# Designs tried in a protein design run: designed miniproteins, single chains, continued (3). Part 27

Each design is a single chain, and the fold is of that chain. pLDDT is the mean over its residues in the fold that is shown.

## One batch from the design tools (miniprotein)

Design m8913
Fold by ESMFold2-Fast:
Structure m8913 (fold): chain A 62 residues (1-62)
Amino acid sequence: SAARERLDARLRELSGVALEELSLEQLESMLKAAEDGSLPAWLGVDRDAAIAIIREEIARKR
């Protein structure tokens, strides 16, 4: 999805880490931040899109 591509691009640009490189623990922490509304605005995706993308990545690692 366009939102997933945008999130991955921003993570690579600003943290040097691809979405696919995040551990299950890191993804679960990011999901909690998204649900709590504390996910940084610079990620360029809305809260609902971020939650959906992160849950999908968690499912891929299980």
Scores: mean pLDDT 76

Design m8914
Fold by ESMFold2-Fast:
Structure m8914 (fold): chain A 82 residues (1-82)
Amino acid sequence: MSTSDFLVNARKQGLSVADVAANLHPGVAEVLKHGPPELQKALIEEVLATLYGDKNPSDAQIVETARILGVPEEKIPAILAA
């Protein structure tokens, strides 16, 4: 709930994914770095859907957003397979 509220407010302010990355709650940043791939994918998809209205992001959009949000490169293949 708190992450969803944060993303809705970010959209209202016209913030980018990079702005969201700079202001992430430490617990959310930790999930993006070390969490399970299914939760990492869900968070990335929620960011894209909330900020840009994109409900069907491409693999390329997911990869780029994951990189901006600080997901390690070695975790990205598992996220795409989730």
Scores: mean pLDDT 77

Design m8915
Fold by ESMFold2-Fast:
Structure m8915 (fold): chain A 86 residues (1-86)
Amino acid sequence: KEELKKQAKEHYEKAKEALEKGDYVTAIKHAIKAGNLLDQAGEEEEAAKVIIPLLDEVIENSKDEVTKGIAAISLGVVRTIMKNKE
């Protein structure tokens, strides 16, 4: 739905901004929200295409093990959502 897609875009943009500012936890939270909203809108492939690169970037750039762990778990959740959609 249009409303869900708009909210998803807002969240992934905020995730990118947070990532650029070094606020990795906020970036992860917004990335997850964006992916979930896109998935709810019926765009699970688009959700994965947007969210996986963002979370991957957090894992690659963050040196904090807690942040890396959260991002890795979040990747697992996104991939599970994709798999669960038939």
Scores: mean pLDDT 74

Design m8916
Fold by ESMFold2-Fast:
Structure m8916 (fold): chain A 67 residues (1-67)
Amino acid sequence: GVKEAAEIVYKAGLEAGVPEEVAKKARETALKNGKSASEARAYGVIEINKLAGPEAAEKVARRMVEL
């Protein structure tokens, strides 16, 4: 569900080297805005892009698929 997807965003963020505060904000955004697991993952990646840039967002997205 949305909660599990948000936790995956957080975990993938940390494993991709994203700062913990950015990973936490991405998880919060995924939980608040995501109405499905796929939306939660998308909003999480968008938030990482906004806060840490496109390279970080791409690394997180790749890690989420391979997790």
Scores: mean pLDDT 85

Design m8917
Fold by ESMFold2-Fast:
Structure m8917 (fold): chain A 92 residues (1-92)
Amino acid sequence: MPKEELQKEVDIAMLAIALGVLKTTEPSIEEKINSIPDEKLKERVKEEYEKTLEVLENALKKAEETDDPEVIQKEINKVNESIKKLEELLKE
């Protein structure tokens, strides 16, 4: 197996694990969103959560369809950025 093909499989697996973690932690995220007293902030957090799921699903699809490691890395960076924005909004 070429090293680049192995890296692609690892990247896809990591994206799938990240999506799985978000899906399995959905009740916890939903509880945090529901605990936000500001209705505008609550709506914004919901939008960022939905956007993060969409970015992650799109990153998985693009990673599976492309052999370009730069494209895969760009999609991983988008996922990481969306997750960081969501974490900041949820206020640790």
Scores: mean pLDDT 72

Design m8918
Fold by ESMFold2-Fast:
Structure m8918 (fold): chain A 69 residues (1-69)
Amino acid sequence: SMEELKEEAVRLIGEVLLNPDDEEAKARLAEILSTLDEEERREILEMAAQRLGVSVEYIERKLRDILYP
């Protein structure tokens, strides 16, 4: 379901931020994000920011550096 996919993406964001060398987690996260539109990606980033206690901008910058080095 979309809800399960969003939850998986949020968990993977936490995982890749903690372990940037986790190639399997990075690949799965990139796959999920590539199948979603801009609005859906924004919602996932907001969920992750709320859960991790950081800004959306922080997550966007870190994920860009990790997924698109």
Scores: mean pLDDT 85

Design m8919
Fold by ESMFold2-Fast:
Order: C-alpha cells, then sequence, then structure tokens
Structure m8919 (fold): chain A 74 residues (1-74)
C-alpha cells in the first residue's frame, strides 16, 4: 500500500498531466469535461484526511493513470 504522502504526491502528478492534456487543445469537449471533473474530484480528495477518501483517491489515481497511458500509447 502507498503511504498517504506518496499517494498525494502521485495524485498531484496525475493532476498536472491531465492539465497538460487539456492545455494541448487536442481533446474533444467531452474529453476535456471528463478530465476537468477528474481533476476537481482528485483535488477535493487531496484536501481530506479521512481513510475512506484516501482509498477513493488511490482507486481514482490508478484509473486515471490507465486512461493517460491509453491516450499516449497510440
Amino acid sequence: MLSREELKERAREIIEKLKELIASGKLSDHQKAFFEDAIETMERLLESEEEKDFEQLEGLVEFMEGVIKALTDK
């Protein structure tokens, strides 16, 4: 299991990558909205000290890493 600090750092890295993809201008409006929602959710979870929210953040980070890989792996 990742430590809370490691998870938060990893989540911040994913947020930065998603922001770069949005800034690229290559995403559809639907993809942009999806990534903006994911960023907002991750930022909300990063502000929480609750165990349940850290578990949710870990799952969301793992999911978004897979999405980024799928989009960049062509």
Scores: mean pLDDT 79

Design m8920
Fold by ESMFold2-Fast:
Parts: sequence; structure tokens; C-alpha cells
Structure m8920 (fold): chain A 81 residues (1-81)
Amino acid sequence: MLEELLSQYPEEKKEEILEVTKFAADALDQAAADFIRAQVTKALDQKGVDDATRQAILAQVDALIARGDFAAADKLVQALR
């Protein structure tokens, strides 16, 4: 956990760790979004859905990701299998 990690370091280093952690969190969110989009695309390809349905589902996934609701996006991927 972040709190446990921060407690291991002297006060002077905590600010540096927080800055690095914030930058890393943004990169991880982007990686998670890309991974979810890839999984949705693969599932839709396997189901042979039409372009209109594909675009609608991808738009819904993008909306969930934009809200930071990665759990709902993952559940949608699960439902497509």
C-alpha cells in the first residue's frame, strides 16, 4: 500500500516519492485503458458483431474509462465472452 511504502522513508524523501507515484499512476491508468480496449476489440472480433454495434460498445467502454470506472469496464469485457 502507498501509506505503508511512504512510512519506510524519511520525511525528506516522501515528497519525491509522491511526485513519482502521481506520474506513475497516470501511466498505469493509460496502460489499463489500452489493455481493456484491446480485450473488448478481441471479444467483438470473436463474436463477429457489425460495425455499428462495435462502435457503440467501444464508446461505452471509453465512457467508463473516462470516469475512472475500470471495474465496470472489466465487467463489460467479461460479459462479451
Scores: mean pLDDT 70

Design m8921
Fold by ESMFold2-Fast:
Structure m8921 (fold): chain A 58 residues (1-58)
Amino acid sequence: SLRKKGLIEEVEKYIKKQDPVNAEKLAEEYRKYINSLTDEQIKEEAVRFYKKKKEEEK
């Protein structure tokens, strides 16, 4: 789904910004995690991620 693709892309960007040294490994692990989730779980994960991202944009 477009939402799934958008979430993965945004999280990969976030990981790279927060931990550039481990970004590749963390992004790969996150992709595996998201691909194991249902559509409803992906929606919940997106809400949690965007809330976290907002808190970081102080």
Scores: mean pLDDT 76

Design m8922
Fold by ESMFold2-Fast:
Structure m8922 (fold): chain A 91 residues (1-91)
Amino acid sequence: LSALKAELTAAVQANDREALLAILETATATLSTPQVESLLSVVGDVTGVDLTLVKSSDLITALKTSSLPIKDVLQDLSQQAMEEFKKRILK
């Protein structure tokens, strides 16, 4: 897990979408849900984006389909996740 966190940090800092996707796909296939969540926490810390409410599957899909830089993709997903959370708690 520590090695994956280091690789993930390097990929995000380099804006290397292909490397980030490979790491996340491997992690979701091999790691437990809490371990994947801890990797998303590292991505959030490195980029300054709150990913607490973001699902790993949504992130992988967005990275595959978006042409935007990694940080912009993360900000969009964080905003969408916060809007869904607000809808749930305000209703």
Scores: mean pLDDT 76

Design m8923
Fold by ESMFold2-Fast:
Structure m8923 (fold): chain A 74 residues (1-74)
Amino acid sequence: SQLEEVEKIFEELKEEALKKIPEEYREQFESAMERVLKWILEELKKGPANLEGIREFLKLYIESEIARIKQKAA
């Protein structure tokens, strides 16, 4: 199932990112991640997904969110 593969990719990338984020920002980050997951799952209802594309998108999204958190902490 593409749904299960997407959820696996999401959890792997989220867990690795959480190891790099200070505890005080984890709830903010997890909220952002849940929002993007919901959006991806809605897109999957519209047609087949490119799993490699989703992994790269999530990687870039995570890097962007980490940068935003660090900018607010500075």
Scores: mean pLDDT 79

Design m8924
Fold by ESMFold2-Fast:
Structure m8924 (fold): chain A 76 residues (1-76)
Amino acid sequence: SSMLSPRELAVLILLAKQGPLSTREIQEATGASPATIRRLERKGLIERNEKGEYILTSKGYELLKKLAPEAVPKPV
C-alpha cells in the first residue's frame, strides 16, 4: 500500500527540502518516532547514506509528486 499517515508524509517532505538528516533531526522537526522512520525505510521511500543519515529515494520523490506536488522542491 502506498498510503501514508500525515506524519509519514511530513517526514518525506522534510527530507525532500532539507535532507540528508539524522533520525534525531527528523524526530525533532516532525515528531515522528524512530519506528515511523524505520517503517518508511522498509517501504523503500527513504534510505541511509554512508554517514547513517536518511535521504529520500527516487520512489519517495515519485510518491511525493503524486500526494503533495507543491511540497517537492523545483530544481534551480
Scores: mean pLDDT 80

Design m8925
Fold by ESMFold2-Fast:
Structure m8925 (fold): chain A 74 residues (1-74)
Amino acid sequence: MSPEERIRELLAAVREGLEWWAGHQSVEDFEASARELRRTLLEIASRELSPELLERFARELDRVVEELLARARA
C-alpha cells in the first residue's frame, strides 16, 4: 500500500468513528473525544509515517473534526 493509500485508509476509518460520535454525543463530549483521539492517532502515526505524511494526516484529520464540530454546533 502506498503512503497516500495508507493515509486515505486511516482517515476513512477515523471519519466513520467520528461521524458516529458526532451523532451520539453532546458537542462538549465530542470535542473531548475528538481531541483525545487526535493525540493518540498522531502519536501512533508518527511511528509509521514520515514527518511530511504525518503533517498531511494531521491537517486532514483536523479538517474532518472541524467539519463535524461545525455541523454539530449548527
Scores: mean pLDDT 77

Design m8926
Fold by ESMFold2-Fast:
Structure m8926 (fold): chain A 70 residues (1-70)
Amino acid sequence: APVDIAIKIYKEVNEIVPGEGGNTAAIALTGLNNGKSPEEIAQEVKDFAIAIGVPLDKANQIADIVLKNY
């Protein structure tokens, strides 16, 4: 179920950027419900992470977590 995927993303993202799992999971779940591809969702979470000051290497890891779990 989409919620199970969102929970996995939440946990994995919080391991690399504490506190960011909730934002990432929310973007991923919203994107999936709106019919966006995993690639589009991965780009959106990366762009969001960069916009709030997450380093590029960690933003890339967040995008990879999204792609891996969808």
Scores: mean pLDDT 85

Design m8927
Fold by ESMFold2-Fast:
Structure m8927 (fold): chain A 51 residues (1-51)
Amino acid sequence: ITKVTKEEYEELKKRYEAGELYGTFIDGNGKPLTKPTLILLEEAEKAEIVE
């Protein structure tokens, strides 16, 4: 898995909320939820969140 800083993780959340990453969402809405948990779940499995 790839390690990422919390700052980078937050950047990803912002991009996802902005719709840059939400397009990767499938099922459901295909849009950013109240919480970008779905896409972050995928990201987290591939990249470990570090301090």
Scores: mean pLDDT 49

Design m8928
Fold by ESMFold2-Fast:
Structure m8928 (fold): chain A 92 residues (1-92)
Amino acid sequence: SAAHEKLDELFAEIEPSLSEAERAQLRAFVGLLKEAIDTGDEAAIAAALAHFGAMPGRLRLRAFQMVGELKQAFPDNEALAALARALEAALA
């Protein structure tokens, strides 16, 4: 999937600036995002959102920025649009 490749690319770019614990949390989030993008299921989106809410604030901001960049690369992807809206609401 082109979206999966772009997500892996975005994660790889920021990974060296993260601690081991932050890398583990973001890697888990990336896995949940891939499932949500592939399925579009509300349950998969909810799982990604729950993990996002459990992450530290600075890591949530990085995760939100990654989803924003994915949405810009794939503007017609409805699952990404739904995820971006849900994550933006969770940041408030």
Scores: mean pLDDT 83

Design m8929
Fold by ESMFold2-Fast:
Structure m8929 (fold): chain A 80 residues (1-80)
Amino acid sequence: MPSDEEILEAFALIAIGVGKIDASRGNDEEAARNTLRIVARAFEEFGRPDYAEKARQAAETAKSLEEAVKFVEDIVNEIL
């Protein structure tokens, strides 16, 4: 059975993939914010409220999907 960390990593990669698809179809800023909101919800369900709050704050200020991807990668690397 995958660990909680492995599940979180897989979810983060899926969220990033969805964000890239959204960015290719519309507003890059909106795609970035949507990706970070999904990540924040996952952190809340995963029992990591500190990371959920960081993701929520990043969602308010993110201007590009590249910023959102980097934020998610940095947090996943910190957790793993």
Scores: mean pLDDT 73

Design m8930
Fold by ESMFold2-Fast:
Structure m8930 (fold): chain A 79 residues (1-79)
Amino acid sequence: MEKERLEKLAEEALKRGDISEEAAEALKNGDIERAVRLAAQRENLLSDELVRNATEAIRRELENPGKEFEEERRRLEEE
């Protein structure tokens, strides 16, 4: 469930102090780009390219959670 994963990610990041409350709300509403932009502003890392790339990476992770981890495991299991 994408919405449930976004809510969990937002709560965990907020709990860790990695994002602001506004960024957490944006994630819960599915506005990943806004959440990334708010987080980047906090770290003074404002780049449209960075925001776009991070937004896409987060979307891919939410659609296929653990795919990168799954590929890592598969490589270790081949030999």
Scores: mean pLDDT 66

Design m8931
Fold by ESMFold2-Fast:
Structure m8931 (fold): chain A 72 residues (1-72)
Amino acid sequence: IEDELLAETFGKDKKRQRAMVSLAVGESIIGIAEGLKSLEETVEWLKERDPERAEELGKFADVLKRKKAIEA
């Protein structure tokens, strides 16, 4: 179904279809990776100052990773 929609929209140019899909997937992955990296750095900083809050934030980051894995 999605392949048929791409063919109708982009004139069945397989090179263009592949490029558009790769771009959309790449942007999503980059956004997630940058957000998670920031969270992991914050958790590491908090471990020495407030280990309980660091653990809670770490669990939140894990939930986000799991949710994105299920949606993918």
Scores: mean pLDDT 59

Design m8932
Fold by ESMFold2-Fast:
Structure m8932 (fold): chain A 94 residues (1-94)
Amino acid sequence: SMEEQVEKLKEETYEKLKEIVEEGRRNKESDEKLIERLLEVFKETYEKLLELGLSKEQAKKEINEVIEKLMREGVITAEQAREINEKFNEYIEK
């Protein structure tokens, strides 16, 4: 079903983002570079959610849930989550 495909995509996206953050921390990557790498994954996931038939509003909500989970689980900081949200919103408004 579409709901199962959405949840699978969200889980795969979460694991990919977690791996990027862990690699970035290990390599002492700057926050700017790390956020850019995370944003590319969010953009790709957003486009895939649209391809699955979600509206822009629904796809945005699903992305926000992944960002909240990353912050809640301590994968990213609240500051990083804010910067990601701001840059992601700029992307989807274009």
Scores: mean pLDDT 89

Design m8933
Fold by ESMFold2-Fast:
Structure m8933 (fold): chain A 68 residues (1-68)
Amino acid sequence: SLREEARRLGKLYAEDPEAARQRATELLGEEKASAIAAGAIVAQHNVDAVVLDPEMAEIVEAGAEGAR
């Protein structure tokens, strides 16, 4: 599922952000790849993210969950 892929990519972002961004862009496209990267940053820096789109909010949350 998209959520599971976002979670796995969030974990990869914590370890290798360049490889994670390339992989996420190839699999999900630029917009979703950016949302996963934002999730990983939120998790690593313990900050809140404001997301206006509910679908993108789910992707950001999944990416953050993976990066934790």
Scores: mean pLDDT 72

Design m8934
Fold by ESMFold2-Fast:
Structure m8934 (fold): chain A 66 residues (1-66)
Amino acid sequence: KVDIVNAVAEALRESHPDDPELVERIARKVQEALDAGKSYEEIVKLVEELAGPETAKRVKERLDAL
């Protein structure tokens, strides 16, 4: 769980370095989704909806590297 949230936060910091509040807000939503039992695929879709397809691609690449 923690590793997934950290991977999402790192990808968001790379895509949105000037918006730490956005990074924290999306990381919280991802943590809530994981706590609710959502799958890896649902987490990637959530990031795509909130931060766009390029950020979702970065998240997927980081998760695949874990």
Scores: mean pLDDT 77

Design m8935
Fold by ESMFold2-Fast:
Structure m8935 (fold): chain A 130 residues (1-130)
Amino acid sequence: SKLDELLRRLRETNERIMEEIRERAGEAIKRGRDRALSGPYGGAGYAAENLDNAKKNPEKRVEYAGANAGLAAVLLELALADPDNRDLYVRNAVEAARNAAEVLLMVPELREMGEELLQLAKETEDAAQA
């Protein structure tokens, strides 16, 4: 389906971003992945937490993006593996990806990746609501 194609594209873009920032934010990526595994609801609060703080503090942006990218990665895998619970995983994955993208837009060397991630997250959200 269109949603399955967008979920795979979002996963691939998110994986490229995690690889790019791995040396700077590897521990944050791991924390994000671990957060997703605390249950389908465990990531929802985390994705919204500290976004304003990351926007205000340049030194926290890549770490915040890494944590949300890690969270999104696990939730996207769960959405693709479990169609019966897809709506919850997609919603939380899109939120995490959008929050990562918003702070990446404020990091000059990662801006283009942030723009691509933000666009794919929006398209995935629209397709999931259709």
Scores: mean pLDDT 83

Design m8936
Fold by ESMFold2-Fast:
Structure m8936 (fold): chain A 77 residues (1-77)
Amino acid sequence: KEELFEEAKKIVEEALVLAGADPVQARYTAEQIESLDEAESVVKAILRAAQISGAPEDVIKKLEEYLKKIEELREKA
């Protein structure tokens, strides 16, 4: 359970950095995540914001991969 949650936090941090967040702020935000449900919600919000802002297709695809990984972690928990 804790290992899956730590992996979800790393995915959130990576998604935030990919979306243009400062690495220190991304780490801080990821450390505030308290559940897999919250991690999924944050990555969904990042993906939606990237789509609205017209981010490059490669960035959108990578964010979709991160969301799928979190969904898989929730299924295993």
Scores: mean pLDDT 81

Design m8937
Fold by ESMFold2-Fast:
Structure m8937 (fold): chain A 80 residues (1-80)
Amino acid sequence: SLEEILEENKKLLEELKSMEIKTSQEEEEIKNLEEHLKYLEEKVKKGTKSEREEAILLTSLTVLRGAIYYLIQRLKEMEE
């Protein structure tokens, strides 16, 4: 559901923000992901007007989850 994937994105972003950030480029990347998640969260909170709009939001949240996960894995490799 939209609510489940939104909560997954929030948990992953909090994990990402808890990691040691080593460069200003990493900080900007995290900021961009946070701003995009806030934008999608507002869309979910306002509710969808069609099944098509719901599917688009689900796809966008899935792509964002992948982006957050990718950055977490990248930073974990640099932390050790």
Scores: mean pLDDT 79

Design m8938
Fold by ESMFold2-Fast:
Structure m8938 (fold): chain A 61 residues (1-61)
Amino acid sequence: SRQAEVDRLVERILGLLRRAAADPDDAAVVAEIGRLFEELSRLVSPEEFDAIMARIQAQVS
């Protein structure tokens, strides 16, 4: 389902954000995070994307 796909992308983004926090000079990890956010934005509405971004920010703080 679309929801399962969104959930998988969010989980992967969270894992990569933790990797980037540990090594901020890893350009490949940063580029992959950007790619996954683009993919997520194609699957959800702008309003849903904003809600997901707020949740991600809360989890990596």
Scores: mean pLDDT 83

Design m8939
Fold by ESMFold2-Fast:
Structure m8939 (fold): chain A 88 residues (1-88)
Amino acid sequence: MEEEELKKELRERSERGVQKGDEIKAITDPIEKLKAARELLKESYEFQIDYLKKRKVENLDEYIQALHEEYERSVKRIDEEIERLKKQ
């Protein structure tokens, strides 16, 4: 991909993230809301990694590692909340 197209794709993903966030806010079931948030988080994470690799940012490996660790922490928190709600 060309860098210009990659920047455009990132902006489009950001706009879709806002729309999906509004859809998630409308979900009344707390478990389904958390599942939707988890899916959005995965999509955002994958696109950020691809964007960083294409951009060849400084300290790329360290940046990717930091994003991966944050993603794993966020997923674990969501999964723990889902399990807690299932036990109700």
Scores: mean pLDDT 77

Design m8940
Fold by ESMFold2-Fast:
Structure m8940 (fold): chain A 125 residues (1-125)
Amino acid sequence: SLFDEGERLYRKALEALKKENYKEAILLAARSVYLYAQEILRQIDEGKFDFDEARRLAELMERSTDLAIEAAKKLNNSELLDLALEMRALVRGIREHIKRRDLEGLRRSAEQLVETAQQLIDAVS
């Protein structure tokens, strides 16, 4: 399932962080966020959205963004840190839009999150 893949990516990112493979940790974390943001957009566009599933996706995104921030701090790379902090701000916005059932705000934040996550993926690849 999508949650199983997100958990797998998070676990791999956490192991990379423990091994001090900070770029790999950021890459895996950013990829999980990218996939979940795209899934939210797909569900909205198809008229098949589930707020309970979206809340679970947002929780996984939050864990992954926090890990990316920690790894970026350890790399002492300001560009990667700024992108990871932007991802965290967007994920927090998504959680707030889910809580308020604001689909338009959710779509906008998810679109920005896809772009920011892709920028972080490209920066570490």
Scores: mean pLDDT 87

Design m8941
Fold by ESMFold2-Fast:
Structure m8941 (fold): chain A 62 residues (1-62)
Amino acid sequence: KADEEFQKLVEEGRKKGEALRKQLSKQDGDFKSLLEQTRYTVQGLDTKRELEAKEKKELLEK
């Protein structure tokens, strides 16, 4: 019956691994979402800075 007990332990390990993966996937998703949002904001700020620099040049030139 060692084989049956071993198979049961392997199956339990697999199920636990799947549950942990699902939990980790949710956390990773939330983190990635925050990271993308931050990057998007930074990109927007960069574009705004470039636009402001261009406008300043035009103002200096009349």
Scores: mean pLDDT 72

Design m8942
Fold by ESMFold2-Fast:
Structure m8942 (fold): chain A 85 residues (1-85)
Amino acid sequence: MELLREGLELFTRAMELVGLGEEARAAAEEILAMADDPELLRRAAEAVAGASELLAEKAAAEGNEEAAELARRAAELARRVAEEL
């Protein structure tokens, strides 16, 4: 749970820097609501990891290194959550 919350916070902050913070917060709340279903939570964590990896690449290409760094960290934590489930 704690790694998932930290990963989602980093993902949300990265998304805020590219103007999608509200959408990211809504998605994070929905994912946290799945916490009682390990299979759904695992798939959500895998999706967040993939989205964060893509966001990191796009942000870096656009020169937004802060968003890229936060997104890379979010991807790493989301991968760990998926592996632990």
Scores: mean pLDDT 78

Design m8943
Fold by ESMFold2-Fast:
Structure m8943 (fold): chain A 131 residues (1-131)
Amino acid sequence: MLDELLEKAKRVLIVTDNPEEILPVVQRALELGKEVHLVLIVSKENLDKLREFLNTADLSGVRLTIVGEDLSVEEVILFTNERGRAFPKKAEEVLPPIIEEFKPDLIIVHGSEKTRKLVEELAKKYGIPLV
């Protein structure tokens, strides 16, 4: 099911607050020649894990956006290591402009129930397939 949707999609939006489990999906989409936009939702609770992920993961070819819901502007800037757009804003404020600009053919969500619910509401609103 995921592979069949990835094969049909051209632009894939991936949204996560737990990036460790999403890396194989990101790599698979890139191998299939897809345009990938990765949105990382960062909080004080997951900040250290996401910092380690960004230092170790090969994200070459990925458009990266970082959303720091509980973070100051300074904390978000220090976290981003100059690799993407960073916003000290709520995901519900950042995701709609990304969807409108990027126009994804597929949304993939991985993470907390809060993150899944937000992305499900947006996928339904914009009429985009969700996994």
Scores: mean pLDDT 79

Design m8944
Fold by ESMFold2-Fast:
Structure m8944 (fold): chain A 93 residues (1-93)
Amino acid sequence: EEKYKEKVEELLRRAKELLEEAEKLLESKDATLAEAIGLILNAIGLLFELDLLEKEIKKEFGYISEELKELLEETRALVEKTLELARELLKLV
């Protein structure tokens, strides 16, 4: 369980950093097409890693604890928000 908590916390950290980058780029209004696409690709990659990790946890334990569910849902929500901001950035390029 602790090993999976550490993995989810690392994904959460990466999701928070990616969202912060997206917010800074949107605030500056100087984002490039490459930067906007990079955010989208990184966000999709994180969603893929989250899906794989969720499947791994369910396979090993047959369930996901409420604490892990909350962390997974928080991480997914941050990644989805990053995708929304990346779409706004694409309108500025």
Scores: mean pLDDT 83

Design m8945
Fold by ESMFold2-Fast:
Structure m8945 (fold): chain A 69 residues (1-69)
Amino acid sequence: NPQQLVQQAQQQLDNLKAALDAGDGVAAKQHLDQLMQTVQQLKDAGDTQSADQFKDQAVQALVDAESRR
């Protein structure tokens, strides 16, 4: 179900951003790993567009967090 995977990816992205805002690198890595797994599942389901969007948003969140150091 690609729609369910999209919702899971959004929640995982939100969790990643929250962990980065808190400065919790361990939690951030765990949420990033979960998000990347869901991104792979989206690609396997044929939703490459959503997969690429979530990957790009994760990269941007990491860049934004590093710029605040």
Scores: mean pLDDT 85

Design m8946
Fold by ESMFold2-Fast:
Structure m8946 (fold): chain A 80 residues (1-80)
Amino acid sequence: SPEIELLKKLKEIILKYAPYLSEEDQKELREIMTEVAELIEKGDLEGALELLREAAAKSKNPVLKATLEELAKEIEEAMK
């Protein structure tokens, strides 16, 4: 399904950045991604995108911010 393919791409992005994230940042990312995954599975891509954009805007850690921005971009591409 398109949702499974999107979740796979998001997982690949997370794995790419994981070595550069602190344990605290990884925990925050997991909490955000749990909510994002629920929204995607409900078909709410706009809600998932907005959540990631808000999290990225509020993030003070550059690596976490970059991770969240790349995740948001992938959802935006899936909506085209």
Scores: mean pLDDT 87

Design m8947
Fold by ESMFold2-Fast:
Structure m8947 (fold): chain A 65 residues (1-65)
Amino acid sequence: SSQLAFDEMVAMGRMMESVGMARVEAKGDRIIFTTTGLSEEEGERLGKILLEAAKKLGVEAEVRL
């Protein structure tokens, strides 16, 4: 379900925060990922993967580099 997918994406983002790869904020029904500790190219690549995953799962998401 969309609710379960939302919670799982937030949990994934928090795991990524624990290793310094990204930061996660949940605002209403939207998830904001900010890539950190990565090169510009790596951050853009990760951002694309996260947005594609969110779209496939029906989760509202933004990525900031």
Scores: mean pLDDT 79

